Designed miniproteins, single chains, continued (5). Designs and how they scored, part 26

Each design is a single chain, and the fold is of that chain. pLDDT is the mean over its residues in the fold that is shown.

## One batch from the design tools (miniprotein)

Design m16872
Fold by ESMFold2-Fast:
Structure m16872 (fold): chain A 58 residues (1-58)
Amino acid sequence: ADPLKALESLSEYLKGKISEDEAMAAISALASHLAEDSGASEDKALKAVKEELDKLKK
């Protein structure tokens, strides 16, 4: 439902499932589209992506 919740779930799913490069590409692209679609979530989506990428970084 909420795009940011999807990013959090995606991070959990990607943790140890795919490479960091693939995860970064997928999450970054998703965040850009979700931020545009959600309207008032640009900054929050970028923050969520940053945190998810940090989690995937080990």
Scores: mean pLDDT 62

Design m16873
Fold by ESMFold2-Fast:
Structure m16873 (fold): chain A 86 residues (1-86)
Amino acid sequence: DLERVRNQLRRAIEEYLTLRYADLLEQDPVAGSTEIQEAANVTTASLEALPLDMLEFFLKHYEVLTRQLKEAKAQEEAARAAAQAA
């Protein structure tokens, strides 16, 4: 239903932003948390008024972005490990 998709979208956005701002969270957890929370609130406020089909579209969109970012980070870490393996 509508509320379930809205809650899933909020969580998907927060997961994506947490990964995107991971370095900032490590260096300044207060600033990173504030940026993530504000960005998530603005994004969800913009999207939550949309009809169900559009909310489901954006949910899948953020799930794809999160997956791609995780894959990119995994590849970066693997490349770093390979480069440092003397």
Scores: mean pLDDT 78

Design m16874
Fold by ESMFold2-Fast:
Structure m16874 (fold): chain A 87 residues (1-87)
Amino acid sequence: MTIVVNNTPDNIGENDKYAFDNVKEGDTVIDNGAGGGDVSLELAKTKGAKVIAVDIDEDTIELNKKRAEELGLKNVTFEVKDVKDML
């Protein structure tokens, strides 16, 4: 099953709760506006989901790729994308 999380200032907490409550092992999660990557990394680590995290900031993406490598996570990917152009 594919679950899409769209992080906006108005619903960040609701999206995080929804993801943790509904994501199961083997699900695919798309995290738009991943920022610090904490939710994406935790979902990959604790839920065993395939996570695709997207952010416009290249430095943030490179930092989160390194964090995933240090945690030994193979089920999360970080991509540089303009979230405004993603639907």
Scores: mean pLDDT 69

Design m16875
Fold by ESMFold2-Fast:
Structure m16875 (fold): chain A 90 residues (1-90)
Amino acid sequence: SDSVKNLVISLLQGEINRLKSLYPDDPVAQKLVEKFQKTIEEIKKSSAKEAVELAIKTLKEAYEALKDIDPELAKSFEGQLKDLETLLKS
């Protein structure tokens, strides 16, 4: 549904804004921002289920990239992953 896609896009956009605010000059954060932006464009063309699956994949990659650099930010991505995986099973 469009409401699920809009929710997922809003979540990813929030993470883009957070990464830009916390790590404006970090090359790892800049690559993650580009990855999130690409995922949002793919979500716009996807089904609601595919949108959730794409967001899960991108957040897992963000968690792995940040877990040793910023464990607290990585933990927030883990929380979002659990919420999205629950939505996918519903």
Scores: mean pLDDT 84

Design m16876
Fold by ESMFold2-Fast:
Structure m16876 (fold): chain A 90 residues (1-90)
Amino acid sequence: AMSEETEKRFEELRKKYEPFAQEVADRLAAEYGLTPEEREAVRDILSNVYALRELAREFGHDEVAASLDAVIDRLLGPPEEALAAFEGMR
């Protein structure tokens, strides 16, 4: 179980990255013809991944942060690769 302090920091970071996640989700929705529900799911996934990456960096877990950077790179890559990464996370 995560500590209460870690959970609060995660939520703080998630909110910090929500505008970036929304912008990316809107872009992907326009590019791939995503439904409103799929766009919301992409936004939530990206917000969580951005928050987790930053939290990992703050705790010195550089390998975890690098793995999360690879996930972000796949989501922001070419349309076919980004869509495959999104489906793989469901």
Scores: mean pLDDT 75

Design m16877
Fold by ESMFold2-Fast:
Structure m16877 (fold): chain A 95 residues (1-95)
Amino acid sequence: MEEIERKIREIVEETVRRIAEIMGFSDEEVEEIRRRAESPMEELGMMQAEAGARSLELLKVGNEEERKEIEERMEEVNRILQEAGVRVRELRAKM
């Protein structure tokens, strides 16, 4: 179990880092989410919620070109989250 739990944590850390890069989250914002999360999966859920909230705020004030860029970044974030969820489920199925 420890080996699989370590791999799940590595997937979450990689996924969180990629989302932070795409959305422009600071290291401090990422650490706050990590501190509040009870589990790696909760950390992913919180990152998704924060990415969605930030996207909505940016869409309110952006021009048409900026909104398109934000929509494309959110599509990438959702794809990354879906891929991470699949990888975690596959690892847990091996337990």
Scores: mean pLDDT 79

Design m16878
Fold by ESMFold2-Fast:
Order: sequence, then C-alpha cells, then structure tokens
Structure m16878 (fold): chain A 88 residues (1-88)
Amino acid sequence: AEKYAEEAREGARHAGTAKTVEKAVGGALRAIGSGVTAMLTEDKEDARKAIEEGIRAAEEAARTSKEPVGGELARATARGLRGLLESL
C-alpha cells in the first residue's frame, strides 16, 4: 500500500531536481499518475495518504529546488495532487 506514496514522492523529487522541461514533466507525471492509480486501486484512506505524501514531497521539492523549471513543475505537481485530494 506504501508503493504509490513512494512513487508520488520520487516523482515529485525528480521534478524538483530536473534541469530540463522534459525531465521535470516526467517527474510530475510520475507523481500525479501515482496519485490517480492510488485513487483507482486503493481504498479512499490509502489513496488520501499517498496523495498527501506526494503533496509534501512536491512542496519540499519546490521550496528547495535551485532549478527554475524543476521548481515550477514541482509547484505545479503539488497543485495537481491537491486537485486529486479535493476530488476524493
């Protein structure tokens, strides 16, 4: 059950450390995709936990990123994951 939380965290970190748009988008899609998969395959509380962990990682990545593109896409990832959380 922790798998989707871990994937969301890693995707968010990858977005934040990315030097290119392509790599940052890849990280963002991994994080958001993990949240969506959790919503489809897990119960509501496990999905909520995975999305909340992804939001924390994305906000941390946005705050600590020294890459302009990575920082912006980490911030966008946090917003996307919050939208998923609100839809639960």
Scores: mean pLDDT 82

Design m16879
Fold by ESMFold2-Fast:
Structure m16879 (fold): chain A 81 residues (1-81)
Amino acid sequence: PYTEAREVEFVDSRGVRYTLVIEAGSPPRLRFFVNGQELSPVAERYLLKELGMSREELIELAATLSPEELRERLEALFRAQ
């Protein structure tokens, strides 16, 4: 069965492509991809730390913002690096 999901793609200042998949559920599931490769849990924690945000904050943003708004927010955060 399909659950409602959101997928957001964005690019950092170095041209690296990221994909964030937010799968609907209780709790919601987050998956990060870099150039098509899924990140390990340790790499995901490092990435979120560099962004200055928690997994909970990211889930809340995804619930509050449209996919396009979320993409713009994440792209701005990554491009500031």
Scores: mean pLDDT 74

Design m16880
Fold by ESMFold2-Fast:
Structure m16880 (fold): chain A 58 residues (1-58)
Amino acid sequence: SRLEEAYREGYELGLKLGLSGMAEAARQITKLAREKKLTPDELRALARGVQEGAVEAE
């Protein structure tokens, strides 16, 4: 589903950037939301993915 895809994309971004990259992650989330016109649910899934991926990277 699009929600699972958004979560996975966020998780990969979080893994790549880690907790130290959260400012860059916020910029990338904003960019993706604009470009893909994400729904609020997709945006929440992406953000949750980023958070969980960043924690896993540590």
Scores: mean pLDDT 81

Design m16881
Fold by ESMFold2-Fast:
Structure m16881 (fold): chain A 76 residues (1-76)
Amino acid sequence: MAEEKVEELRKLLEEAARAAVADPDNPENQAKAAELEAKAREIANELKDDPEASEKVREALGEVLAAAEAALAAKA
């Protein structure tokens, strides 16, 4: 079901964002973030032909980006 794939994508993006925020200079965290981002990209490509799933992907991306930006600002 597309909704389950959107939820999986959201979790992958959240994990990648947490790894990047926790220690952006850590090579292990960078490698983990890159791997999670690659998986998220594959899922997003599968969902792009579904308008409803595409909308939920945009919402999930916006939420993760906003949370990551807020976390980085708090560390500044």
Scores: mean pLDDT 71

Design m16882
Fold by ESMFold2-Fast:
Structure m16882 (fold): chain A 65 residues (1-65)
Amino acid sequence: ISPEARRVAEASLPSALTGDRSLLVASLTGEIIRGTVETGKPIPVDDALEALGILYKEKTGVDIL
């Protein structure tokens, strides 16, 4: 997992913790776009989701889905 994918996941974690899937999707999309513009490199959505799943499990003790 890249540092940028982990950053996207960390920024999206509060939205994931609300349980609102639409809010989570909006947050992930916005953070992926921001990271891609800032670095000039694409951030794969699968990498961001993998990082988010790890962080969510660390915080809640359960899988994100």
Scores: mean pLDDT 77

Design m16883
Fold by ESMFold2-Fast:
Structure m16883 (fold): chain A 64 residues (1-64)
Amino acid sequence: MLGEVTLVAKEETTLVGPRLITLKKGEKIKAEVLRVDEDGNLTVRLLDTGEIYRVSGSKVEVLE
């Protein structure tokens, strides 16, 4: 675990994983960042489900 963070949607964005989760601007989700790829996309594990999702790093802010 690299550490628990809060992801804040800067704009409407979709987390892609076992299902699609749409975050509206300003919505927050608790996650662990597992990887950042060459394009700035994040691979995250959601703390509530333990499931792995990908999200565009340009559309979210990572807090703490």
Scores: mean pLDDT 81

Design m16884
Fold by ESMFold2-Fast:
Structure m16884 (fold): chain A 65 residues (1-65)
Amino acid sequence: SLEERLAELLAKLRRLRGVDPVDGTPWDSYAIPSRELMLEIGLLQAELRGDEETVAEYRAWLADL
């Protein structure tokens, strides 16, 4: 599920940073260990909210990687 995928990415981010992330925190609020990882987290959070405009924006950024 999207929720399980988000949990996996947040766990990976926590391990890389040594700090627990807060759900719903914008990706730009963190020092980025990986741009791709932060964009995927932001995309999944937007999908879970049903924010289709933000989803389209994050998908465009990921396509540019």
Scores: mean pLDDT 70

Design m16885
Fold by ESMFold2-Fast:
Structure m16885 (fold): chain A 60 residues (1-60)
Amino acid sequence: VKCSDLLKNPKYTKEKVNTDSLIEQWPWIPPKPEVTVVKYGKQVLAICDDDDNIIYPKKK
């Protein structure tokens, strides 16, 4: 599943945010200038990289 697949649901919202502000909550985020955050209301469903890959939550 890619991040864009989640955004097909109109109840989900997206925003681009600076990774420096997010790294405090999710230190495993790669040090990139921006990532896309997918939310449902106040709930964070996913954090996505420039490659449209879900980097959170991620099981390895």
Scores: mean pLDDT 67

Design m16886
Fold by ESMFold2-Fast:
Structure m16886 (fold): chain A 79 residues (1-79)
Amino acid sequence: SAAARADAVTAAFLQGLREIKKEAEAGKISAAEAKARIDALLAAANAELATLPADVAREASGVLQAAADDAIAYIDELA
């Protein structure tokens, strides 16, 4: 279903954010690099969501944006 695909995209995105945060916490990437990777991950996830029905895509996109904003705020505090 479209909802199941949106859930899969969301789960993969959240896992990607966790990996980026771990690398930033370990000092393996800079704050600027971490933010660039978050932006790229969000763009890729939104491209996948764009293939789904508009209502499903809109709801999932909101969740991704909120998670990305939280991750960016965390990276800014870490820097």
Scores: mean pLDDT 89

Design m16887
Fold by ESMFold2-Fast:
Structure m16887 (fold): chain A 94 residues (1-94)
Amino acid sequence: KVEEALERIRKAAELVTSPDPEVQRRAVDEIGEALLEIAKNGTPEQLAEALREVGKAISRADPETRERLLQAVRKAFSLVPLDKLEEASAILQR
């Protein structure tokens, strides 16, 4: 499940720059759902990898899509224990 969620984030991240607003919105929703799955069931390493991929999507997205992605990240963080977030953050800085 978590490996599939990571793959879903990678595929959806490519679609956040789609010229079709409907495709962009579905991509953001897909990233959000997959990120929640990884936040709940993944390891700190998997969460760090997911956040790295979402960060790439945020850097490529237009301002409106970027705000939606940031909201998805904030929601995922609200469901993760602080110690798991701290460990994932440490991995991201390596």
Scores: mean pLDDT 81

Design m16888
Fold by ESMFold2-Fast:
Structure m16888 (fold): chain A 100 residues (1-100)
Amino acid sequence: SAEDILRKHTIPGLPAQALVRVTGEADAFEIKEAWEEKSKETRLPLLGVEVIVVDENHLVISGPDLKAVEEGLKLLEEIAKELNSELEVVYRGLILDPAL
């Protein structure tokens, strides 16, 4: 399930996540490479978010909060559009510390 995929790709300190499906000319690996290139151009990590390839059609974006994930999704959508591709958000999740 989408929830199981997000759980498998959880990063400590980045509890907000989205599972994204990639369609069009580019695959998830190509979008991830373009994200990394744009991150290098800014000289600082973009928004404190991480992008992970799940498979050729799926990415997970993880961030410290949902606002950072949504801002990262907007940037990923711009990158996908430049590569003649589309992103569909399959699931959004927020993992809370069990001690909270």
Scores: mean pLDDT 77

Design m16889
Fold by ESMFold2-Fast:
Order: sequence, then structure tokens, then C-alpha cells
Structure m16889 (fold): chain A 92 residues (1-92)
Amino acid sequence: EVDEEIEAFFARIVDELYARLKADPSLTVEELEAFIRKELEKFVKENPEIGEKIRQRMAEVLGRPVTVEEAIDELARRLATGLKDWYDAELA
């Protein structure tokens, strides 16, 4: 199912970002966001139906229509911020 593929993708991205932060704790939110955005763009290019599903979900979350590009940008920003905040708190 498309939802299972999306969940598997995010699990892989979180694991990879955690490994990167563990190797280099100086990584900024902006660097994490750029990495997530690039991986999401690649994933959506390979799976256009998943891109549409991400767009629909972000439109619901934001309460307004969004493009696939806008949905990717917003999702990358939210994930990068949340992950960095969690990692910094875990080390405190």
C-alpha cells in the first residue's frame, strides 16, 4: 500500500539523518532540511502517485491547496526541525 511505502521511506530517512547527526553533531537544521528535500524530490520523481498523496496530506495539514513542490518543502522543514530538536534534547 502507498501509505506503507511512505512510512518505510520516512523510517529510512530518520535512521540516515540520525546516523549523520551522530557522526557530525554540527549539522544545521538548514543542512538537514536540504538533505530531506532532495531525498523527497527523488522519491516523488520515482513514485508520482506518492507525490500526489503527500500533496493531499499537506493540503489537509495546512488547510489550503498546495503543489507537490510546496508539500515537499513544508514536510522537509517540519521533519528537519523536529529531528534536530529531538537530537539536541537527547544529548542534553
Scores: mean pLDDT 78

Design m16890
Fold by ESMFold2-Fast:
Structure m16890 (fold): chain A 57 residues (1-57)
Amino acid sequence: DEEEIRRRAYEEALAEQRARKVAAGDTSPLTGQEQDEANVEARRRYKEELERRKAEA
């Protein structure tokens, strides 16, 4: 349900931040700023998924 949607969005956002660093040749751990950016992106995706489900109903 909603908790699962939030978790998935966060995991996807973290994976994208990591993939961007790797593509740039940087294998360092995610910084606090990058983790915050992932959290912001995850919240955006979570809201979009909820709106999508409401529109389908």
Scores: mean pLDDT 78

Design m16891
Fold by ESMFold2-Fast:
Structure m16891 (fold): chain A 57 residues (1-57)
Amino acid sequence: MLPSIPGGLPFPLTRENAAAEIERLRAVLEAAGIPQEAIDRAVADMERHVEESLARQ
């Protein structure tokens, strides 16, 4: 089941912390047997949220 609720941006939010959390998300989804297309979409969504948050800072 693909999580739709963002529940884990790291604090403090930095590119390094965000990259580590995105890698963790990918690993968790792969371990759960989520299809590659869905994993790529979830990662892209998280990367977009990170960029939006960092651009605001």
Scores: mean pLDDT 71

Design m16892
Fold by ESMFold2-Fast:
Structure m16892 (fold): chain A 64 residues (1-64)
Amino acid sequence: MTVRIEITVPRQHVAEIVKLIEEHGGTVLSVRDDGTITAEVPEEAVPELAQLAAEHGGTLRILP
């Protein structure tokens, strides 16, 4: 099952996080100028992506 997530990181890390989302089988839906990324990812990838966001000074939120 896929879930929609929002990741917010500093702008300099956006390209790296986008690549990591795609490597984990996710699809990036939007990237905002403030460093907010919206993506659909496999539910099982969420814990790893949350950890990666935290390592890059950011946060991950699951969207309804």
Scores: mean pLDDT 82

Design m16893
Fold by ESMFold2-Fast:
Structure m16893 (fold): chain A 72 residues (1-72)
Amino acid sequence: SLSSSLLSNYNNLKSQYDSASSQYNNLSDLSLLADVGLGSDVAKGYQDQANSTLSQMNNLSSQANNTSSLLS
């Protein structure tokens, strides 16, 4: 059914968001560690990746919220 398909999509989006959130936290931590130990260029590389992951998380959150709204 459409409802079953939407629920599956919602659960998949939430799983992807959780994975991206873990990746974002890891990249953010690596950026901070690199800034004090490896230099600002390396830190910027991790920060740019973290910012990209944050954008992905925002997109996934919006999609999950839209899918959740369709289920109600």
Scores: mean pLDDT 85

Design m16894
Fold by ESMFold2-Fast:
Structure m16894 (fold): chain A 80 residues (1-80)
Amino acid sequence: MQQIQDIISQVQALINQALNYYKQGKLEEAEKLLNQASNLVNQAIELAKKEKDLDADIQAGSMDTFIAFLKLSIQKEKKK
């Protein structure tokens, strides 16, 4: 449980930093941080499944969806 929460905290920090870069128009920097966050959130999902922690699995899954949405938004901006 504590290990999963530590990973979730790291994912949240990376998302916050990526949003800050996105607001500054630093799309490449934002995308790199979101790729790091995606790798960590997948680790949190696998650990939550192993520990049968439904709350952590739902939380990590929500973060994974949000990361995917932000990455898609950045990709659309880059193609303009």
Scores: mean pLDDT 83

Design m16895
Fold by ESMFold2-Fast:
Structure m16895 (fold): chain A 117 residues (1-117)
Amino acid sequence: MIVLTQPASASVAEGGSVTLTATFTGDAASVAGVSWYIQRPGEKRETIVFLTGTPPPLTPERFQGRVSASLDRAAKTATLTITDLRVEDSAVYYLGLLDEKTLSFYWGPGTTLTVLP
Protein backbone atom coordinates (compact mmCIF):
# COMPACT_ATOMS: atom_id res chain seq x y z
CA MET A 1 0.00 0.00 0.00
CA ILE A 2 1.28 3.49 -0.87
CA VAL A 3 1.27 6.01 2.00
CA LEU A 4 2.39 9.62 1.50
CA THR A 5 3.73 11.84 4.28
CA GLN A 6 4.31 15.60 4.22
CA PRO A 7 5.40 18.14 6.85
CA ALA A 8 2.27 19.42 8.62
CA SER A 9 3.27 23.08 8.29
CA ALA A 10 6.01 25.52 7.30
CA SER A 11 6.42 29.26 7.95
CA VAL A 12 8.75 31.50 5.91
CA ALA A 13 9.25 35.24 5.51
CA GLU A 14 8.16 36.96 2.27
CA GLY A 15 10.99 37.01 -0.29
CA GLY A 16 12.47 33.81 1.16
CA SER A 17 12.51 30.24 -0.20
CA VAL A 18 11.02 26.97 1.02
CA THR A 19 11.62 23.32 0.16
CA LEU A 20 8.83 20.89 1.03
CA THR A 21 10.05 17.28 1.19
CA ALA A 22 7.45 14.51 1.07
CA THR A 23 8.05 10.75 1.42
CA PHE A 24 6.16 7.75 0.08
CA THR A 25 6.07 4.00 0.75
CA GLY A 26 5.51 0.98 -1.48
CA ASP A 27 7.12 -0.04 -4.78
CA ALA A 28 8.94 3.00 -6.22
CA ALA A 29 9.28 1.23 -9.62
CA SER A 30 5.47 1.39 -10.08
CA VAL A 31 5.36 5.20 -9.52
CA ALA A 32 4.45 6.73 -12.89
CA GLY A 33 4.95 10.25 -11.57
CA VAL A 34 4.20 12.86 -8.93
CA SER A 35 2.54 16.25 -9.00
CA TRP A 36 2.18 19.19 -6.61
CA TYR A 37 -1.05 21.10 -6.01
CA ILE A 38 -2.09 24.29 -4.24
CA GLN A 39 -5.37 24.69 -2.36
CA ARG A 40 -6.45 28.05 -0.95
CA PRO A 41 -9.68 28.52 1.08
CA GLY A 42 -12.70 28.90 -1.22
CA GLU A 43 -10.67 27.96 -4.33
CA LYS A 44 -10.37 24.73 -6.31
CA ARG A 45 -7.20 22.65 -6.02
CA GLU A 46 -4.80 23.70 -8.81
CA THR A 47 -1.77 21.89 -10.28
CA ILE A 48 1.51 23.80 -9.98
CA VAL A 49 4.00 21.09 -11.07
CA PHE A 50 3.61 17.69 -12.76
CA LEU A 51 6.56 15.24 -12.99
CA THR A 52 5.33 12.78 -15.64
CA GLY A 53 6.23 12.32 -19.31
CA THR A 54 2.93 13.43 -20.88
CA PRO A 55 1.42 15.95 -21.05
CA PRO A 56 3.35 18.78 -19.37
CA PRO A 57 0.82 20.88 -17.44
CA LEU A 58 0.69 24.66 -17.53
CA THR A 59 2.38 26.01 -14.42
CA PRO A 60 0.26 29.00 -13.26
CA GLU A 61 1.86 32.31 -14.32
CA ARG A 62 2.31 33.46 -10.70
CA PHE A 63 4.64 30.45 -10.10
CA GLN A 64 6.56 30.48 -13.41
CA GLY A 65 10.30 30.86 -12.76
CA ARG A 66 9.74 30.44 -8.98
CA VAL A 67 8.88 26.75 -8.63
CA SER A 68 10.84 23.52 -9.14
CA ALA A 69 10.18 19.92 -8.16
CA SER A 70 12.01 16.60 -8.07
CA LEU A 71 11.27 12.91 -7.63
CA ASP A 72 13.87 10.55 -6.16
CA ARG A 73 12.58 6.99 -6.61
CA ALA A 74 15.57 5.42 -4.82
CA ALA A 75 15.09 7.60 -1.70
CA LYS A 76 11.26 7.52 -2.10
CA THR A 77 11.09 11.31 -1.75
CA ALA A 78 9.47 14.13 -3.71
CA THR A 79 10.38 17.80 -3.22
CA LEU A 80 8.81 21.14 -4.11
CA THR A 81 10.94 24.29 -3.93
CA ILE A 82 9.37 27.76 -4.15
CA THR A 83 11.58 30.85 -4.34
CA ASP A 84 10.79 34.59 -4.00
CA LEU A 85 7.83 33.75 -1.72
CA ARG A 86 4.81 36.07 -1.67
CA VAL A 87 2.10 36.40 0.97
CA GLU A 88 -0.42 35.05 -1.61
CA ASP A 89 1.59 31.78 -1.78
CA SER A 90 0.13 30.97 1.69
CA ALA A 91 -1.96 27.85 1.10
CA VAL A 92 -2.09 24.08 1.62
CA TYR A 93 0.26 22.21 -0.75
CA TYR A 94 -0.52 18.60 -1.66
CA LEU A 95 1.64 15.89 -3.16
CA GLY A 96 -0.17 13.65 -5.67
CA LEU A 97 1.27 10.30 -6.75
CA LEU A 98 0.21 8.13 -9.70
CA ASP A 99 0.79 4.38 -9.29
CA GLU A 100 0.79 2.68 -12.72
CA LYS A 101 0.46 -0.84 -11.26
CA THR A 102 -2.97 -0.13 -9.69
CA LEU A 103 -3.87 2.88 -11.92
CA SER A 104 -4.58 4.69 -8.64
CA PHE A 105 -3.91 8.29 -7.63
CA TYR A 106 -2.81 8.92 -4.04
CA TRP A 107 -3.02 12.23 -2.18
CA GLY A 108 -0.63 13.40 0.52
CA PRO A 109 -2.13 14.86 3.73
CA GLY A 110 -1.06 18.40 2.78
CA THR A 111 1.42 20.96 4.13
CA THR A 112 0.09 24.33 5.35
CA LEU A 113 2.51 27.04 4.18
CA THR A 114 2.32 30.44 5.88
CA VAL A 115 4.26 33.30 4.23
CA LEU A 116 4.75 36.16 6.68
CA PRO A 117 4.84 39.80 5.45
Scores: mean pLDDT 77

Design m16896
Fold by ESMFold2-Fast:
Structure m16896 (fold): chain A 71 residues (1-71)
Amino acid sequence: MPPPSPTEIRVASAISELPDGASLSASELAERVGVSQSTVTRALNRLAERGVVERIQRPGSSTTLWRRALG
């Protein structure tokens, strides 16, 4: 696979700064990283394919959250 992009590294770093079990939405990550939500979502999908992050949905909510993969 191609190496991680600078945006993927920044998104992974932001996720890694969260406490254990904490998660953020793509829009919250976009604000923190300083890029568009669509750019963050693309980076998160690539990181999930690498096993670096996990996609989480809250029961009864349409909001998708993202956290560091636990293995």
Scores: mean pLDDT 76

Design m16897
Fold by ESMFold2-Fast:
Structure m16897 (fold): chain A 86 residues (1-86)
Amino acid sequence: SAQQALLERMLALYPNSPVVEPFYQGLVARSEGKNEEAEKLLKEALDYIDKHAPQSFLGKGLIYFELGRITKDEKYEELAKKYFEK
């Protein structure tokens, strides 16, 4: 899937990054319908990027995209698009 391809790219860029694990756990939680847990885990991944790698635009875009899918909040969809265009 396109989502799987983006995960593989994120692993290639950040193979040992603490951001990868909560991101994957968030996607797994979403696939299981655990939307509250998924949102929490994705926000943990986002917080890590904001503090340690704020210029990681692709990573931020991917997290915002998944948050938009879980929450149905158009603001997250707008943020994902913005960061994918950087």
Scores: mean pLDDT 76

Design m16898
Fold by ESMFold2-Fast:
Structure m16898 (fold): chain A 63 residues (1-63)
Amino acid sequence: GDALLEEINRLGREIRELVEQDPSLEPLAEEAERKAVAHIVRGDYEGAKEVLEETLRKMKEKL
């Protein structure tokens, strides 16, 4: 696949791994995934990546 799609998939996996460690993070993960999907549907893969990266960073700061 495209390099951006591979990074988006990797970020999604890392976000889900953090949710498995702390289920209270699920609403943040679901909202980020929803926003990322909206970007992808519009062809904005960079925007999708940025949303997931920022969410992952914030989730790590809460742990």
Scores: mean pLDDT 84

Design m16899
Fold by ESMFold2-Fast:
Structure m16899 (fold): chain A 80 residues (1-80)
Amino acid sequence: MTEEDKKGAEAMKKLQKAKSVELIGAEGDAEKQVASFKLLTEDGEELEIVHTVDEKLSSEELSEIARKFALQIEAEIKKR
């Protein structure tokens, strides 16, 4: 829909104004693996961010990468 691109831009803006971040899960299929995060904004809205990896990683490796990414986002939020 036409609102799709505008929603994407708004999501990016909310990501930078997020107040907290939580790792929801890290898992994958045969070819791709996914790490999911939940972000809470100042307005109390929740955003879900998905990070996809094309390489075959173990569940432990994917979880480690996801955890470090969540810490990076939290550090960015704390710097504001």
Scores: mean pLDDT 63

Design m16900
Fold by ESMFold2-Fast:
Structure m16900 (fold): chain A 96 residues (1-96)
Amino acid sequence: STKEELLAALEEELANNPNEDTQEALRKAIELLKTKEKEEAELEFEVWLLKKIVEKAEEEGTLEKSEKGKKVKELLEKYEETKKKEYAEKAIETAK
């Protein structure tokens, strides 16, 4: 699908979806697609989702029990500090 088709579908879903967490994710995806190339928008969206997963694991006390989760957090922090794509890609790959 084209970027324009994907953007239109996301905006329609946002207008019709009553779930606040889904609305937040849709708003983030729309923001990224409006400001970035499709591939970069997809990478940044995956990074954003992983940050949300890590934050939830920290709040629930489960991150301490996950070596994989701690490694994902470390890589995401390095990406924020350096802005180097390789850290984002490693975080996504580690999370698989």
Scores: mean pLDDT 83

Design m16901
Fold by ESMFold2-Fast:
Structure m16901 (fold): chain A 93 residues (1-93)
Amino acid sequence: AMSLESLRQVKKKVEEAIRALENGDAEAARKHLQEALEIMKQAYDNGERPNWSAYLELEFALIHLEANDTKGALDSAKEALRLIEEQIKRLED
């Protein structure tokens, strides 16, 4: 699994992406989604196991943004957030 610190950083970036999407700022949303994916890739390169379901949802959010589908991007980003929050909750026991 990813460290709790890495998961919290990913959560922060996904929340920033969701806020950008809700404010109609697609470029800021893209940047924050890419930052979240990069944190997860770096965690993998450092020997951690990312939440691949959350990773795929973040990739889907970027695909939806490229298609100008803000609703699809929001739905995927929110699902990624849900998966990350579930993992954080399990680790904070």
Scores: mean pLDDT 88

Design m16902
Fold by ESMFold2-Fast:
Structure m16902 (fold): chain A 86 residues (1-86)
Amino acid sequence: DENDAEKHLEEARKYLDQGKYVEAARHALKAIELDPTNEDALRVLAEALSMLTPEEKQALLPEIDALYEKYPDNPRIRALKALVEA
């Protein structure tokens, strides 16, 4: 259901506003898993990731790897995986 991706995006924005960047990133990742073309979810994820420590980014690698495994040819998800692994 398209509404599930939107619900996760709303939760991601809420956590981003609260400074809870790990929770924001997890909800944004879920929104992208449901709709990999969602520009807003990709933007929220990028913003949340920019606020995380290296250790917090490392903790998210399994979820990012799972997303890349599902959408290996999506250029934005490929760029996201490369950014976090670099």
Scores: mean pLDDT 80

Design m16903
Fold by ESMFold2-Fast:
Structure m16903 (fold): chain A 96 residues (1-96)
Amino acid sequence: MKEKVKELLEKAIETVEAMIQAIRDGDLETAEKLHRELVRILFEYGDLTGEPLKAVSLAMLVTATLEAAYFGEREDAIAGLERILSQLKEELEKVK
């Protein structure tokens, strides 16, 4: 379980970083693809850790950042994703 949790958190971190870059580049098509992958990873993480509400909350935050990017609020979208990135990195530090 621990190794799988670490793998999912590492993939989530990489996906958020890629999504931030896609939004910076104005590549919303890539950002939407990365959003779908990230939501899948977050739900798998929630199921594995027994924290489905945490997974839903994170997925909703990621969706809100993509909506902000779509409405031209790119800096707000990036800031939101950077906050999610920090939270995921903190969770990874707790997993040996």
Scores: mean pLDDT 84

Design m16904
Fold by ESMFold2-Fast:
Structure m16904 (fold): chain A 60 residues (1-60)
Amino acid sequence: GASLQKKLDEIEKELEELERQGVRAAIAGQDISPYQEKIKELNKERNEIRKELGLEPFTS
């Protein structure tokens, strides 16, 4: 069950994991584009949820 705060926490954890996976992929010589695209998507969703909670959007 997802309160906005729970959803925000889930997105933050997913972003951290994707960033770690992207770094590992880059070191392994793999295409990082899928990780970058997903991170961009989640950053957008995070900012929308933050706005709904009355918080300022993150500036990357």
Scores: mean pLDDT 77

Design m16905
Fold by ESMFold2-Fast:
Structure m16905 (fold): chain A 95 residues (1-95)
Amino acid sequence: SDKEKIIKLLEEVIKKLEEAAQRHPEYADFLNKLIEQLKETLEKLKKGEYSKFEVIMDLGAIALAVATLYHLTKDPELKELYDEVVKAINEIEKL
């Protein structure tokens, strides 16, 4: 149950990153690397090889990467993307 909820939250974050990469070709290479990292996290979680804590740590790294890109570009859509990743972390911590 909790594992299925974490999987859904990860899939939602991946989808948001994919949508952002499609709207912003200028960020696509950067965002696609983050998407690849989260897809690996998702596969490990599905196989039972990854803990909730490790998922939170990986999402934290993604949030930091997006925040760094936001500070360099000042693009408000990247701020919204950062907020979505942080929201997913908070929802996982409550499980």
Scores: mean pLDDT 90

Design m16906
Fold by ESMFold2-Fast:
Parts: structure tokens; sequence; C-alpha cells
Structure m16906 (fold): chain A 73 residues (1-73)
């Protein structure tokens, strides 16, 4: 189990997660206009950035990503 975060640390991580969610929404809006190479590079960059988040915020970002991917179907 991870040590509990302070309220300030939670707010900082929340703000970072919100930035990632914003970037994901922008990316997925352009998804069908991107080349296979561009999609691969952008997804690899997102995976790397998401991996830097604490588990709680990472889960939230991954849930939003799943929702955006479902909207592409």
Amino acid sequence: GEPPLSELERDIHRAFAEMIIYEMKTFYKKYDKLSDEEIKEDLESLDRIIAQLPPEERKRVEEERKKLEEELK
C-alpha cells in the first residue's frame, strides 16, 4: 500500500491529471485525421506521461481514456 498523500499533494496530482485528460481529449478529437505513425508516437507519449502519475490519479486518467476510445467506435 502507498503512503497517504497530503491534501496539497492530492491537489497537485489532480491538476496534473486534468492536464493529461485535456491533452487526451484534444488527441482523440483528431484521431481519425492522424497517420498510423502519428497515432503510435502520441499513444507512446501518453503512456509514458500516465505512468508518472500516482495510482489513484492514473486510474482516473485511464478511465477517461477508455471512455474516449469507446466514443471512436
Scores: mean pLDDT 75

Design m16907
Fold by ESMFold2-Fast:
Structure m16907 (fold): chain A 86 residues (1-86)
Amino acid sequence: MEEFEKARKLVVEAARLLAEANPNLVTQQAIRDGLPVLENPNLTKEQLKEIAEAILKEAQRLIDSGVNPEIARKAKELAEEALKLL
């Protein structure tokens, strides 16, 4: 599997888990509305990296706040793995 496509798949999964972990319905919907952007064939490596870093930051915020830390930790791990490929 190409590293970019593997990273994209990891970021999509991380975003889905982050949406599930987030208790705010508006934030959940914003994350879900962003998923088609991740699946866009014109998505650049730089854009994917920025999205992965944003997911990592939000997942860490949920972990630090004790909000669904198990699911948030999984989202963080997937985002970190994606960043290693980018």
Scores: mean pLDDT 81

